Designed miniproteins, single chains, continued (4). Designs and how they scored, part 106

Each design is a single chain, and the fold is of that chain. pLDDT is the mean over its residues in the fold that is shown.

## One batch from the design tools (miniprotein)

Design m15910
Fold by ESMFold2-Fast:
Structure m15910 (fold): chain A 66 residues (1-66)
Amino acid sequence: LSREEIRRIAREAGVSERQVERVIEELKKQKKPPLDLSRQEIEEIAKKAGVSPRQALRVILLLARL
């Protein structure tokens, strides 16, 4: 994933580049594809990344389009 892609995702999701990187790190710890994550799992990722659940979901959906 390029730095330019991270910047675009951050802008579209309304979060910082650092927060996008945190969401990516938390997704790497999951045992299943991002689109198979439950609402509760998305909320936990959001909490650890310091973003809202809505923002975490936007980052995840943007990453899934890559």
Scores: mean pLDDT 81

Design m15911
Fold by ESMFold2-Fast:
Structure m15911 (fold): chain A 55 residues (1-55)
Amino acid sequence: SIEDEIREKVKELLASGLPEEELERKLLQYARDLAIRHNEDLGKLLQLISEVLKE
């Protein structure tokens, strides 16, 4: 599912040890790419990413 793809990407980026600013930039770019690929609302995907980050 799209949520599982988001969870895997978030875990990957968190494991990379990137600075917070770079992590946020990469997550935003990922959300934009995901929105285009799945024809989904960007705001919805950013909310899902935020929820995953709280886990």
Scores: mean pLDDT 81

Design m15912
Fold by ESMFold2-Fast:
Structure m15912 (fold): chain A 70 residues (1-70)
Amino acid sequence: MKEEALKLLGEIGRAIREGDIETAKRKLEELLEMGVISEEEFEKMYEALEKGDYETAEKLLARVALRILE
């Protein structure tokens, strides 16, 4: 589960950098379904992606990754 979650986080980050926001949103939903992120974290990241605030989205992803690595 942790390894799969880190892989998904990496794939979301790549999708954001490539401008593939549709793929980023889909994989973000997968993280929510896995219980890796809360509904509040999902909403904050989804809203950042909708607004084109990719810096905020990437900061939130990094925070989740650090929590998983603990």
Scores: mean pLDDT 83

Design m15913
Fold by ESMFold2-Fast:
Structure m15913 (fold): chain A 85 residues (1-85)
Amino acid sequence: SAVREASLLWVRAEELFAEGVALAAQGRLEEARALLREARALLREATDTLVAAYEAAGQLEVAAAVRAEGAAALARIDAELARLE
């Protein structure tokens, strides 16, 4: 299902974010930036897909919650990327 596939993309984005932060702590800045950009792209795709799926199902409160969580997680990735530039 689209929800299952998007949920897996969200998990992968969180894994890439954690790995990127760890690489940045090691001074491996170019590798960290690459992983954080990939995490951002996957999380955006996951958030958009989940929101669209829940809206189509009439689950508007769930869709709004996912949108808010996705926005917060994207802001966290963007803040880390800004620190590395």
Scores: mean pLDDT 91

Design m15914
Fold by ESMFold2-Fast:
Structure m15914 (fold): chain A 61 residues (1-61)
Amino acid sequence: MLSAEEILERAREIAEELRALGHDAIAAVFLQEVERAVKEGRLEVAEEIVRSGEAYLAELK
């Protein structure tokens, strides 16, 4: 399981790539959901959101 810092770092990377592809609104919502889950101590949920974001990014490329 990733640490909170690793989850947030990966989420920022995914959001940056989404913004580069023109999906600014999706990137903003994605980051907000990951940050909320981390703040609430739900690291497993935050990691699942990150994995979903990675899968979505892969489908766009």
Scores: mean pLDDT 82

Design m15915
Fold by ESMFold2-Fast:
Structure m15915 (fold): chain A 60 residues (1-60)
Amino acid sequence: MKKLAVAVKDVPKTTPKMLGLKKGDKVLVEKEFENGLVLATSLTTGETGWVGRSSLEYIE
């Protein structure tokens, strides 16, 4: 089951494959990886991309 998370800080979009977020944005975590990255979809923008797990807090 996909997990809901919230961004705990602003995350700049530094590459086309990264997910840009603002603090408080909710994301749906699609897949977690061993390297501390997650593939997530922003519920604010609908964009899917890579973000550091340390930038997220799971809420669901």
Scores: mean pLDDT 78

Design m15916
Fold by ESMFold2-Fast:
Structure m15916 (fold): chain A 57 residues (1-57)
Amino acid sequence: MTRETLVGRFSASLPAEVARALARAEAEAKGGTVESVEVQEDPAERTLVVTVTYVLP
């Protein structure tokens, strides 16, 4: 099993909960088990940076 990190960038106009859900779905589509999801706003780029930590089998 390998722990991986996925970083997704979304428009800041997107609700944070939707950005989290999309990033989780992406990690799960890779066959990963999600451990944590973090959302950080990047006001300079007007984006949401979503970091998903997940484990592959």
Scores: mean pLDDT 81

Design m15917
Fold by ESMFold2-Fast:
Structure m15917 (fold): chain A 67 residues (1-67)
Amino acid sequence: MKKILVVVGKDLKRAEEFGRKLEKEYGYDEVIALGNATIEEGLELGEKLEKEYGAEVEVVVLGDAIL
């Protein structure tokens, strides 16, 4: 099963750096970083990826994410 990490934050670069760290430590197959995104947008993307691709998706929300 493909493992995808979705990182949601206000700052895209910070989300990408955090995602890169988790990819190395936990072995995710893909990392998607969302900048200037709401928590809801991250969760909706995760649900879409699970339904369309049968992937195991983890969504991580950074403290600076838009509510």
Scores: mean pLDDT 79

Design m15918
Fold by ESMFold2-Fast:
Structure m15918 (fold): chain A 77 residues (1-77)
Amino acid sequence: MEGRVAYLRRLGRDVAAMLEAIKGKPVEELSDEEIREILRKEGGFDDKTVEKYLLALEAYLNPDYEGAAKRIEEIDK
C-alpha cells in the first residue's frame, strides 16, 4: 500500500512537470481534455495510460492518493 501511494505521488509530480514543459503554462490552467490531448499527441501514450496519469495528477494537486489508486485499479480491468 505505501509503495503504491509513493509511486502515485511521484507520478503526479512528473506528469505536472511534463505538461508545464510542453504547454509553457501552469498545469492548474489546463482542462482535463487538454491534458488528455497533450498526453496522447505529445506523449504518445495509450488511453489507459492517459487516464492513469490524469488520476495521478489530480491526486497530486488534491491529495486523494487512496481514491486515485482505486480508480486506477478499475482502469486496469
Scores: mean pLDDT 77

Design m15919
Fold by ESMFold2-Fast:
Structure m15919 (fold): chain A 57 residues (1-57)
Amino acid sequence: AAEEAERAARELVEALRAGDSEAVARAGKQMGQAIRDARTEEERRRALEASRRAGGG
């Protein structure tokens, strides 16, 4: 959940910097799935924070 979202968010940022649109699509999909799979409110909140860090960095 949260760890998977953080990993996917990092992959998304790296893919964006590399200009790899296919990697961006894959990382974005993984991040969305990790957020959806968050089982607790705390895990969901951490997943969303990881997504924000990737976009705001």
Scores: mean pLDDT 71

Design m15920
Fold by ESMFold2-Fast:
Structure m15920 (fold): chain A 108 residues (1-108)
Amino acid sequence: MIDMEDIDELLERLKELGLSPYVQVLALAYYYLLIKPEASLEEAFEFAKEVAERVGLELTPEKEEILLKDIELLLNAPIGTDGIELLSKLTGIDRELARQIVRLILGE
């Protein structure tokens, strides 16, 4: 079981980077998939919804569909795909900010 207290600490650090709530949610969904490589799309999406609630992101049906598709792209990324490039492409953030997110997630 993922410790939600650890997730709250990661969220605080991600918030300090000035990330939008959506980018915070997707960054933690990426983290979830890194620590649970056998997780289903449904499990990753449920986790992302819990994170969305914690960051105060309101998920409309349209936004839920976008989030589900973004998580599916993270889950089905080819082996060796750069996480920095994926996060930058999916969220529109610059590569330097995406690199800071990935380093924080990996405990750098």
Scores: mean pLDDT 79

Design m15921
Fold by ESMFold2-Fast:
Structure m15921 (fold): chain A 62 residues (1-62)
Amino acid sequence: MLEQQSLDLVIATLKGIGDTEAAREVEEAARRLDAKRVEEVLTKAGDPELGKLAAEKVEKIR
């Protein structure tokens, strides 16, 4: 539950700053439980620390 809320917040933040493509890719990767892909997308968007945090949240969703 908290992990899903954290991912939803990240996606909402990316949409808020206008990075709708990164938001879409994070949503798709989270749906597939692909922590590596979530980290990769956020790192390319310029926030490797957020990418690591989001990937840890995805890993805890089972």
Scores: mean pLDDT 71

Design m15922
Fold by ESMFold2-Fast:
Structure m15922 (fold): chain A 77 residues (1-77)
Amino acid sequence: DLAALAEAQVAALERVASAIEDPEAREKVLEMARLVREYAEALAAGDEAKAAELEEQLARLEAEVREALLAAAEKLA
């Protein structure tokens, strides 16, 4: 079930976000959760063009989240 898998991933990302005290890093993780849900919806609808666009956005955001989390870790160290 694609919807159930997407909701599990969103819940995991929201749980990670709740553990992040840095507002910028937390917002980036929540944005990733939103895009994961939209990507699953596009796949379920058979919208290949939208799915490809969201996949590209997710790859870009993954790099930004990684950078934001590293910056937040440096502030706490």
Scores: mean pLDDT 79

Design m15923
Fold by ESMFold2-Fast:
Formats: structure tokens, C-alpha cells, sequence
Structure m15923 (fold): chain A 55 residues (1-55)
């Protein structure tokens, strides 16, 4: 179930498997900043997306 949730979130964010592994290895605040800078997400969108990826 977690794999399906992660794949859906990854597709919504336009993340590669490599980018997702790097993102999940980051502290939460760094991961939020990364999503905002590289994917153009708002802070709220980045936080929600990261929570979905980590569930």
C-alpha cells in the first residue's frame, strides 16, 4: 500500500526514483525547500507532498 501511495505522489511531483530517494533521505525542512526550489511548489504543497511520500 505504501508503495502505491509513494508512486502516486512521485508522479504528481514529476520525481524520478533517484530524486525521490534523495528527497526521502533529507531532513523535512531541507526536503520542503528542495521541492519549492526545484519543482516550483508552494510551502503548503511541498509539505503535503512530502507527508504523502513519507507515509
Amino acid sequence: MDEVIRRNAMADLGLSEEEMEELLAMPREEAVAWLQERKGLSRAQAEGALDALRL
Scores: mean pLDDT 73

Design m15924
Fold by ESMFold2-Fast:
Parts: C-alpha cells; structure tokens; sequence
Structure m15924 (fold): chain A 85 residues (1-85)
C-alpha cells in the first residue's frame, strides 16, 4: 500500500507543479484530487474515498475563505483514514 502511494506521489508532483500559478481554488482542487488518488491506493476503499473527495471539492467551491476551505477539505479527506484506523 505505501509503495503504491509513494509511486503515485512521485507521478503527481509534475502534475501539481502545473497549478503553482493557478487561482487558489484550482490549486486546492488539484491537491484534493492527488490526495484522493493516494488515499485510494493506501485504503483500498474507492467508494469511501470518492465520497470524501466529493465533499472536499464541495467545501472548496462553497467556502469563500481559502484557509477555511482548505481546513474543511482536509477534514473531509481525513474521514476515510480515521475510519480505516
């Protein structure tokens, strides 16, 4: 599981680099997508991760404050990991 997550993290670094100068929501959406792909590789529960990703993306779209949006998205993505622990 960790080896697959490490491989995905390395593959996603060049993709995330493309978003460095993008608006904050676009950058955070790319980070949420990358984290969801890594979590799917670690947890093996694509449905739970997909649900968490959808909620995280909704938080980024609806929350006007970048810091609050980031915290809300991170909390949604933490839920599948907490359930698996």
Amino acid sequence: ALAAAERLARELEPELEKYRDAPWRVRMEALVDAEARILTAILGDPEAVAAARARALEALRTEPDPEAAGRAAAAELAAPRAAAS
Scores: mean pLDDT 73

Design m15925
Fold by ESMFold2-Fast:
Parts: structure tokens; sequence; C-alpha cells
Structure m15925 (fold): chain A 82 residues (1-82)
């Protein structure tokens, strides 16, 4: 169900944005969320893979453990939608 995954991605993305104090992290999280939603709406496996990679990179590169935790949840949702 597309609507379920889109809503879950939006919610997880919002939690990640709220956890971040870094404008660059916020920008990258927004891009991951937008790419994931587009991939779900278009049934595009390449866009979903790009979003999954982006979330995975943020999970390991972000210095804030709260951002890493929230992005980990976002990654799990994207992986299930892909």
Amino acid sequence: MKEKYIEEVKKAGEEAIKASTDPEDVRLIKRVVETAIEGIEKNDPILLAVAEIGAAVLRVTSKDPKVREAVSRLLDIISKAA
C-alpha cells in the first residue's frame, strides 16, 4: 500500500529533522525523504535504492546519535518499500 509507506517515510523523516541541529543534515534528510517518496509513487527501484544509500550514509556519517537513530528508522522503512 503506497499511502502507508509514504506516510511512514514522512513521519520518520520529520523525526530525523527534529532530532538534527545541523542545517546540512536537515537538507540531506529532506532530500532522502523526497527521493524515497518519489520512488514509492513511481514504483522506481533506482530512486528507492538512491534513497536507501543516502539514509545509510547519513546513519554512519552523522555525529549526532539521535539523528543516526532516527535515520536508521527511515532506512528500515525505505528498505521495506523497495
Scores: mean pLDDT 81

Design m15926
Fold by ESMFold2-Fast:
Structure m15926 (fold): chain A 86 residues (1-86)
Amino acid sequence: MKVIVTVEEGSVGVILHALGGAVQAELDGGRLSSKSEGDRTILTVENASEKGEKAVIDSAKGIEKGGGKMEIKKEGDTIHITVKGP
């Protein structure tokens, strides 16, 4: 499965929190890449395992619990997660 996390208006802490989930997915056999576009950071994990997918989703939920916003959309074999800092 492919997981794409878009961090919008994220502080360094929000970006690092999202990256933590993405790195865990890479360590579980996924392929991580990142890019920055203005104030957005985009993390892509290709070939994510079920465990890796859960790690990314849990990191986004952590941002929401910290006062941020989270949106998840599934499209075919791709999960799109958008997170915004508080």
Scores: mean pLDDT 82

Design m15928
Fold by ESMFold2-Fast:
Structure m15928 (fold): chain A 85 residues (1-85)
Amino acid sequence: LEEKKAEIKKIGEEIEELLSKLSEENQEKLLKEAEKKVKEAAEKLKKEAEKEKLSEEEIKEKIAEELLKLAKEMLELAKELLKKE
């Protein structure tokens, strides 16, 4: 869990650096995609929590895992948008 949290933080710092280099148009595109993916991740986690008899620790690990996946996807999108500028 802590290891995943550290990786999420590192990716967040990389995204922040890329955001400083992106045009306003591409910043808006990234934010819209982030909003969509956050909603999808939240819905998925809710369904998994309802179906599985998960412990509090297992729920936390699943949240960290989904956030890490989201962070990696957002980082790749930010890099792609910057490359096209």
Scores: mean pLDDT 75

Design m15929
Fold by ESMFold2-Fast:
Structure m15929 (fold): chain A 80 residues (1-80)
Amino acid sequence: SSEEKQRQEDIFRLGLKIAELSETAQELNRRAAKLRAEVEAQGPVNTDLQKEAAELEKKREEAIARINELMTQRSEYSKS
């Protein structure tokens, strides 16, 4: 039916959004880890690098929270 096709498209779009956010979360994690390694190597003299790392870590946590919400929404569409 047209409704079932729309539901499948919505599920597919949620899957793409989850995948995109997952890639974003992984990239944020890599960037934060690099900055943390830089701080460790250079000593704690640059508070701006520490703040930037913390902001990236916070953005990653926000992305993960959103992924969890979208996964729940996708799961509800998949229930018969």
Scores: mean pLDDT 84

Design m15930
Fold by ESMFold2-Fast:
Structure m15930 (fold): chain A 73 residues (1-73)
Amino acid sequence: MIELTDEEVERLIEGARYSIEKAKEAYKNGDKQKAAVYLTSAGIYAMALDLAGRTEEAEKIREEINKVIKEFE
């Protein structure tokens, strides 16, 4: 697994959350392509968290992604 500091983990979580919020913004503006790009970015952050052994945080981000997809698609 990738070994990360708690500060690095927090930055990954922040990056994922930022991407999810940008995806919601894109959906509200009718830009499904831009929303898909941001959701993909959030998924990459979740993958990095999983590889760092932060499975619970990764699962929470994936749940947030799925909630956005369910709400807008």
Scores: mean pLDDT 83

Design m15931
Fold by ESMFold2-Fast:
Structure m15931 (fold): chain A 74 residues (1-74)
Amino acid sequence: SKERLERGLKQLEALAAEVAAQSGDAAATARLNELLRQMREAIEAGDEEKYEEVAKELLAELSRLSHRVAQRQA
């Protein structure tokens, strides 16, 4: 449902903002924001498959960025 997708997007927006702030990486932040924008557009278009595809890509980017942040702080 749209409500469930919107809830998921809000959770991912909050997580992405936290990881981006910790990274200090403007290019990575821009990439995360672009993926979040694509997910919002998919919800508005009613394209659940596109939402899931972009969400998978966002989670992969978040994972990579989190690893990079951890390495930089070590």
Scores: mean pLDDT 83

Design m15932
Fold by ESMFold2-Fast:
Structure m15932 (fold): chain A 97 residues (1-97)
Amino acid sequence: MEERIKKARELAKQAADIGYEAAKPVSEETAKRVRDLVEKAGDAIVEGNRSQAARLATAAALLMVGDAIETKDPELAQRIIDAAREVIRLTGEAVDA
């Protein structure tokens, strides 16, 4: 049980770091909000609240997609979208850990 909680926290931290680094070039304010939402999703996973974790992770991914739409750099947009998918994937793995 404690090993699963540790793995869930590590996966959520990886997701938060990935989201922050991907969003940071467009908006540091949005990057900080993405990190905060993913960290809160990690807390929800540890508490067993899968629905709240899914909502928070989805909100973070939607903020990242917003940045991708606003940027005029198609390579940066694609990197942000790929990172948003990875955030959803890692938080999903954290739920199943």
Scores: mean pLDDT 83

Design m15933
Fold by ESMFold2-Fast:
Structure m15933 (fold): chain A 58 residues (1-58)
Amino acid sequence: MTPEELALEAARSEEVAREIGEDPEVGERVFREAGRLVAERMSPEMIGRIADAINAGR
């Protein structure tokens, strides 16, 4: 990964953090979209195991 790509990712993270700090609704939307992308890349079996672990731990 190039130093320029790392700098761009850092700048994007700062912008997202700033928007979340100013507007909690933006934060909720970002979390929902990130969760959807993770679920799309995970198998249903893995999602089920994670849900079971959370329920058993809490």
Scores: mean pLDDT 63

Design m15934
Fold by ESMFold2-Fast:
Structure m15934 (fold): chain A 100 residues (1-100)
Amino acid sequence: MEEKIKKAEELFKKGVAALRRGDYDTAIKYFEEAIKLFKEAEGENSPLVAEAYAMRAEAYLQKGEFDKAIEDAEKALSIDPDNPYARAVLERARKLLEEK
């Protein structure tokens, strides 16, 4: 269990680094792997799962995949309703979707 959490944290950090450099496809892959491992270690309602969904939502938003960004942000908020990052992504994605 602890080994899965540590691996997921390493993948999450790699995802954040990829996101910062604009490598959105690589970021999405790392966050997807981190989500899987956090779910296996901590269960689906873990704050770590919520954080990983929120970060993957940001990567989808930056890539212009607004529907996927909304889905991931809503998943994060279903686990952690007060997550300010997920709320900000959801709000931005909805506004951008209204423009197209």
Scores: mean pLDDT 86

Design m15935
Fold by ESMFold2-Fast:
Structure m15935 (fold): chain A 77 residues (1-77)
Amino acid sequence: VQGNAAKGAELFKTNCLQCHTTDGKGVKAGPDLTGVGKRRTDEELYQIIKNGVPGKMPAYKLTDQQIWDIVAYLKTL
């Protein structure tokens, strides 16, 4: 499935931006995501978003397409 980075950016703002930064200098509940697409595979990013991280990141009720859209956006950071 091909992700759409523009749709992923909108989903990221709604679901992820409150806990994650994308400028390499922010401090929030989650880690900064600048360059994350170079540090993790697409499959790893998909699994993290789909399943969440217990005690740190909730699993969101997102479709597989929406998750791949977010992954496509993260690869632009």
Scores: mean pLDDT 69

Design m15936
Fold by ESMFold2-Fast:
Structure m15936 (fold): chain A 58 residues (1-58)
Amino acid sequence: SSEEEEARRIAEAAVAAGQKRVRVHLEGTDEELLRREAEAIRRAMREAGIEAEVEISV
């Protein structure tokens, strides 16, 4: 899905930057979409070996 592709790009950028821990804050009006995006980011970061905290604001 587009959410998984975007999440993978974010994780790749974090790896390229040498980051070991990241905090991601997602903002928007669609809580359901934000929840799916947050889960995709958590998964991609976990697979990349990065400790991630993902927060959502509606």
Scores: mean pLDDT 84

Design m15937
Fold by ESMFold2-Fast:
Structure m15937 (fold): chain A 65 residues (1-65)
Amino acid sequence: SMLEEARKQVEELLKKARQAAETLDREETLSVLFEAARQIQELMDKTGDIETHQAGLNDLAALDR
């Protein structure tokens, strides 16, 4: 579904952010995180689903660790 596709897109962005962080490129990492956050907010706005919100936060937390 569209929701699952968008969630996968956010997951791919988080993976790209991890790669940027590996090179210590903070500006690129922040740019990717900003884009991921924007897409998560868009998903929440469209669905208002608590489960989607929790999943998105878990993905962000995993990147932060």
Scores: mean pLDDT 68

Design m15938
Fold by ESMFold2-Fast:
Structure m15938 (fold): chain A 70 residues (1-70)
Amino acid sequence: SEKVKEDLERFYEGVLAELRRAHAEGKPLTLAQQALLSPEVMAAYRAGAPFEEIEALLRKQYEEWLKVFS
């Protein structure tokens, strides 16, 4: 549905913004983030990958959310 797509887009944007801030501050992932994020996103974040790589992996996860929930 259109509302589900809009809600997922807002959710993705929120997760992306929070991860970008945490990455810039060198903070570890929260328990909530660990429960939400794919293993690939978590592995890249923990390895200290450039944020561009983390963003690309999160975008892939978002595309998977769209397939499941839309």
Scores: mean pLDDT 82

Design m15939
Fold by ESMFold2-Fast:
Formats: C-alpha cells, structure tokens, sequence
Structure m15939 (fold): chain A 68 residues (1-68)
C-alpha cells in the first residue's frame, strides 16, 4: 500500500500531466482545471485521502493551470 505522502505525490503528478495534456489539446484553462479537479476528487476518494491532503493536491493543480 502507498503512504499518505506517496498518494499526495502521485495525485499531484497526475494533475500536472493531465492539465498539460488538456491545454495542449486546446481546452481552456477553466475547462482543463474543472476536468482535472473532478478526476482528482474521484481518485482521492478511492485512496481515502483526508480533506486536508485533497485540498493540497487541488491547490497544486490550480497553481499548475495558472502557470501553464
């Protein structure tokens, strides 16, 4: 099983990869972020992440979308 730190790192990496791909495919930042946030929430629920850890992953996804 994955540690909490490994789960958070995995979802942050997933978020970055998916946002970059969606933006490259022509999605707007708003559309890409909405799709990625929905996906992250589903995966976090499966991994039984705390609300605090989920918030950290979502904040990173928003930061990446803003910087790309």
Amino acid sequence: SLSTEEKVALLKSLGRTVIARLLAEGYSREEALALVEAHIRKEAAKLNLSEEDLKAVLEEARRIAEEL
Scores: mean pLDDT 84

Design m15940
Fold by ESMFold2-Fast:
Structure m15940 (fold): chain A 78 residues (1-78)
Amino acid sequence: MEEEERRKALAKAAERLKELAKKAKEAGVPEAAELLEKAAEILKEMAEKELSEEELEKKLKEAEELVKKAAEIVHEAV
């Protein structure tokens, strides 16, 4: 069941991003934490909602862009 496997993977990814966001806040980079939390929310929506393949692809790109920006902020902060 490809869709079910994808949803489970997205849900796990969302949980991991929430944990990374918590660590970013604890490390003193709340800007990166906010972006990671937004990405996690997008992945959670993708896991929970009945979305088209096109909508899933669009949401995934949005989440990837947020994670990329968060990584850039962390790199700049160090």
Scores: mean pLDDT 79

Design m15941
Fold by ESMFold2-Fast:
Structure m15941 (fold): chain A 118 residues (1-118)
Amino acid sequence: SIEVTESGGGTVPEGGSVTLSGKTSADAADIVAYSWLLEIPGKGAVGVASITASGKTSYAESVKGRFTISYDAANSTSYLNMSNLQVEDTGTYYTLAYVLVDGVVKVVAGQGAQLTVV
């Protein structure tokens, strides 16, 4: 019953900027954290960035200084602001929402947002 809806992506020039968003249908009070994963065909999925409900962030080394994750608690939405895009940033970006349901943390994944850097 809980879902994550992603928006943004598309084709962006190298050195450009784009923002991805991931909104969950869960109540904002039940959100524990958000993570963003990058899935590259043939290479698998890697963590990109995460943010807790308290605002603590972490980043993969490859994106430090270029990407910023944020969280809008009022709208249960995480944003991944991506700058100085590189061809290696190409792939499918998934939002993972960590939601407290009946005292247990559940992980809900989005359908993915495709980004192509040219």
Scores: mean pLDDT 87

Design m15942
Fold by ESMFold2-Fast:
Structure m15942 (fold): chain A 61 residues (1-61)
Amino acid sequence: DLEERIRELAEKYGFPEEAVRNIVEGYRTELGLDDDAALERAEISLKGLKEGPALHAQWEA
């Protein structure tokens, strides 16, 4: 289920569920990706943010 996989990504990478959902929905709406492809791209984005943010504090408001 999409919602459960969003929760798993949020917990795994330490981001709010709303932020992960917005990223997934962005890929679904902007690129017309299915749930699996949108989740795959979202995970790549979250992994990049977690392993070494090249930019400071984008999610730390």
Scores: mean pLDDT 74

Design m15943
Fold by ESMFold2-Fast:
Structure m15943 (fold): chain A 70 residues (1-70)
Amino acid sequence: SLEEELAEARRLVEEAERLAAEGRLDEAHQKFEEASRILKRLHALHPEDEEVRALAAEFARRYRALQERM
C-alpha cells in the first residue's frame, strides 16, 4: 500500500541519517539509494500526493547534505 511504502521509505531515510552520523557514509548512501527507488515509484504513481512530495523534498535535502560530505 501507499502508506506502507511511505513508511518504509521514511525508515530508510532515518536509518541513512543514523549511519551518516556514525561516519558510515557509504552505507548511508546505499540506504538513500533504496529510499530513492521507492520514492521515484510512488511519485510516478501518485504525483499529486502531498505526503509523497513532502518526503521526496526531505529526501533530496538530506541526500544533498550527504553528497557534500563525500
Scores: mean pLDDT 85

Design m15944
Fold by ESMFold2-Fast:
Structure m15944 (fold): chain A 63 residues (1-63)
Amino acid sequence: MVGEAVYTVASTLVDRKSAEEVRETARKAEGLPREELIETVSEAGEKVGVPKEWLRAAVENAL
């Protein structure tokens, strides 16, 4: 599940609330085309302090 993969990565770098925000963004973005999903989740993570490339990799590995 994409949401769980991004939560695992985010929770090692940011606080629980921020990691949960990224996970919820991933859940809401579920069903978007691959590139839009990756971009949406990566941007959400960057806003809370997770490097874009880390979440891009997490999403790609979970798909």
Scores: mean pLDDT 80

Design m15946
Fold by ESMFold2-Fast:
Structure m15946 (fold): chain A 92 residues (1-92)
Amino acid sequence: SQAEAVERIKRLVEEAAEHLRAGIAALRAGDEAAAREHFAKAEEALREARELLATSPLSAEQRAAIRAHWRALMAALAPEAEAALAAIDALA
């Protein structure tokens, strides 16, 4: 259903935001390996979200709501996430 697709996409973008936050924290701590792992997981979650968004018969309003949710999550990560935002802006 559309509702299930929206909820799955929402969970995937939330998962991606959590991994971006963890990756940025690892990078600040000097743990480059942990940062790379978290950024890779964020990219995978966003890839799945983009595929669901592309293949699900969602309304324009539902798509706009998902993009607004992603923008709000990224705004919370602020300037520290600038490079990560540029890499995954397809959902912004």
Scores: mean pLDDT 79

Design m15947
Fold by ESMFold2-Fast:
Structure m15947 (fold): chain A 90 residues (1-90)
Amino acid sequence: SKAEELLKKGDVAANAGDFDTAIKYYEEAIKLDPNNVDAWIGLGLAYLDKGEYDKAIEAFKKALQVAPDSMKPTIERLLAEAERRKAAAA
């Protein structure tokens, strides 16, 4: 799907360290499919790598809302990590 293509482009940009480009592709994927858990996780991870902790936390919370139960423990761990890094940066 077009959303899957955008997700892959986001992943490629994130892997290259181009987090601004990754964020744009993840946001476009989410606009097409707001239930795309992988796009919300990717968005959160990209913001986390940029030190944008509040945006990372919000993205992980959205991922958790749309995730199947099998993925929730992993996303809860990412959310907790983002909250810990925010506390350490303050």
Scores: mean pLDDT 90

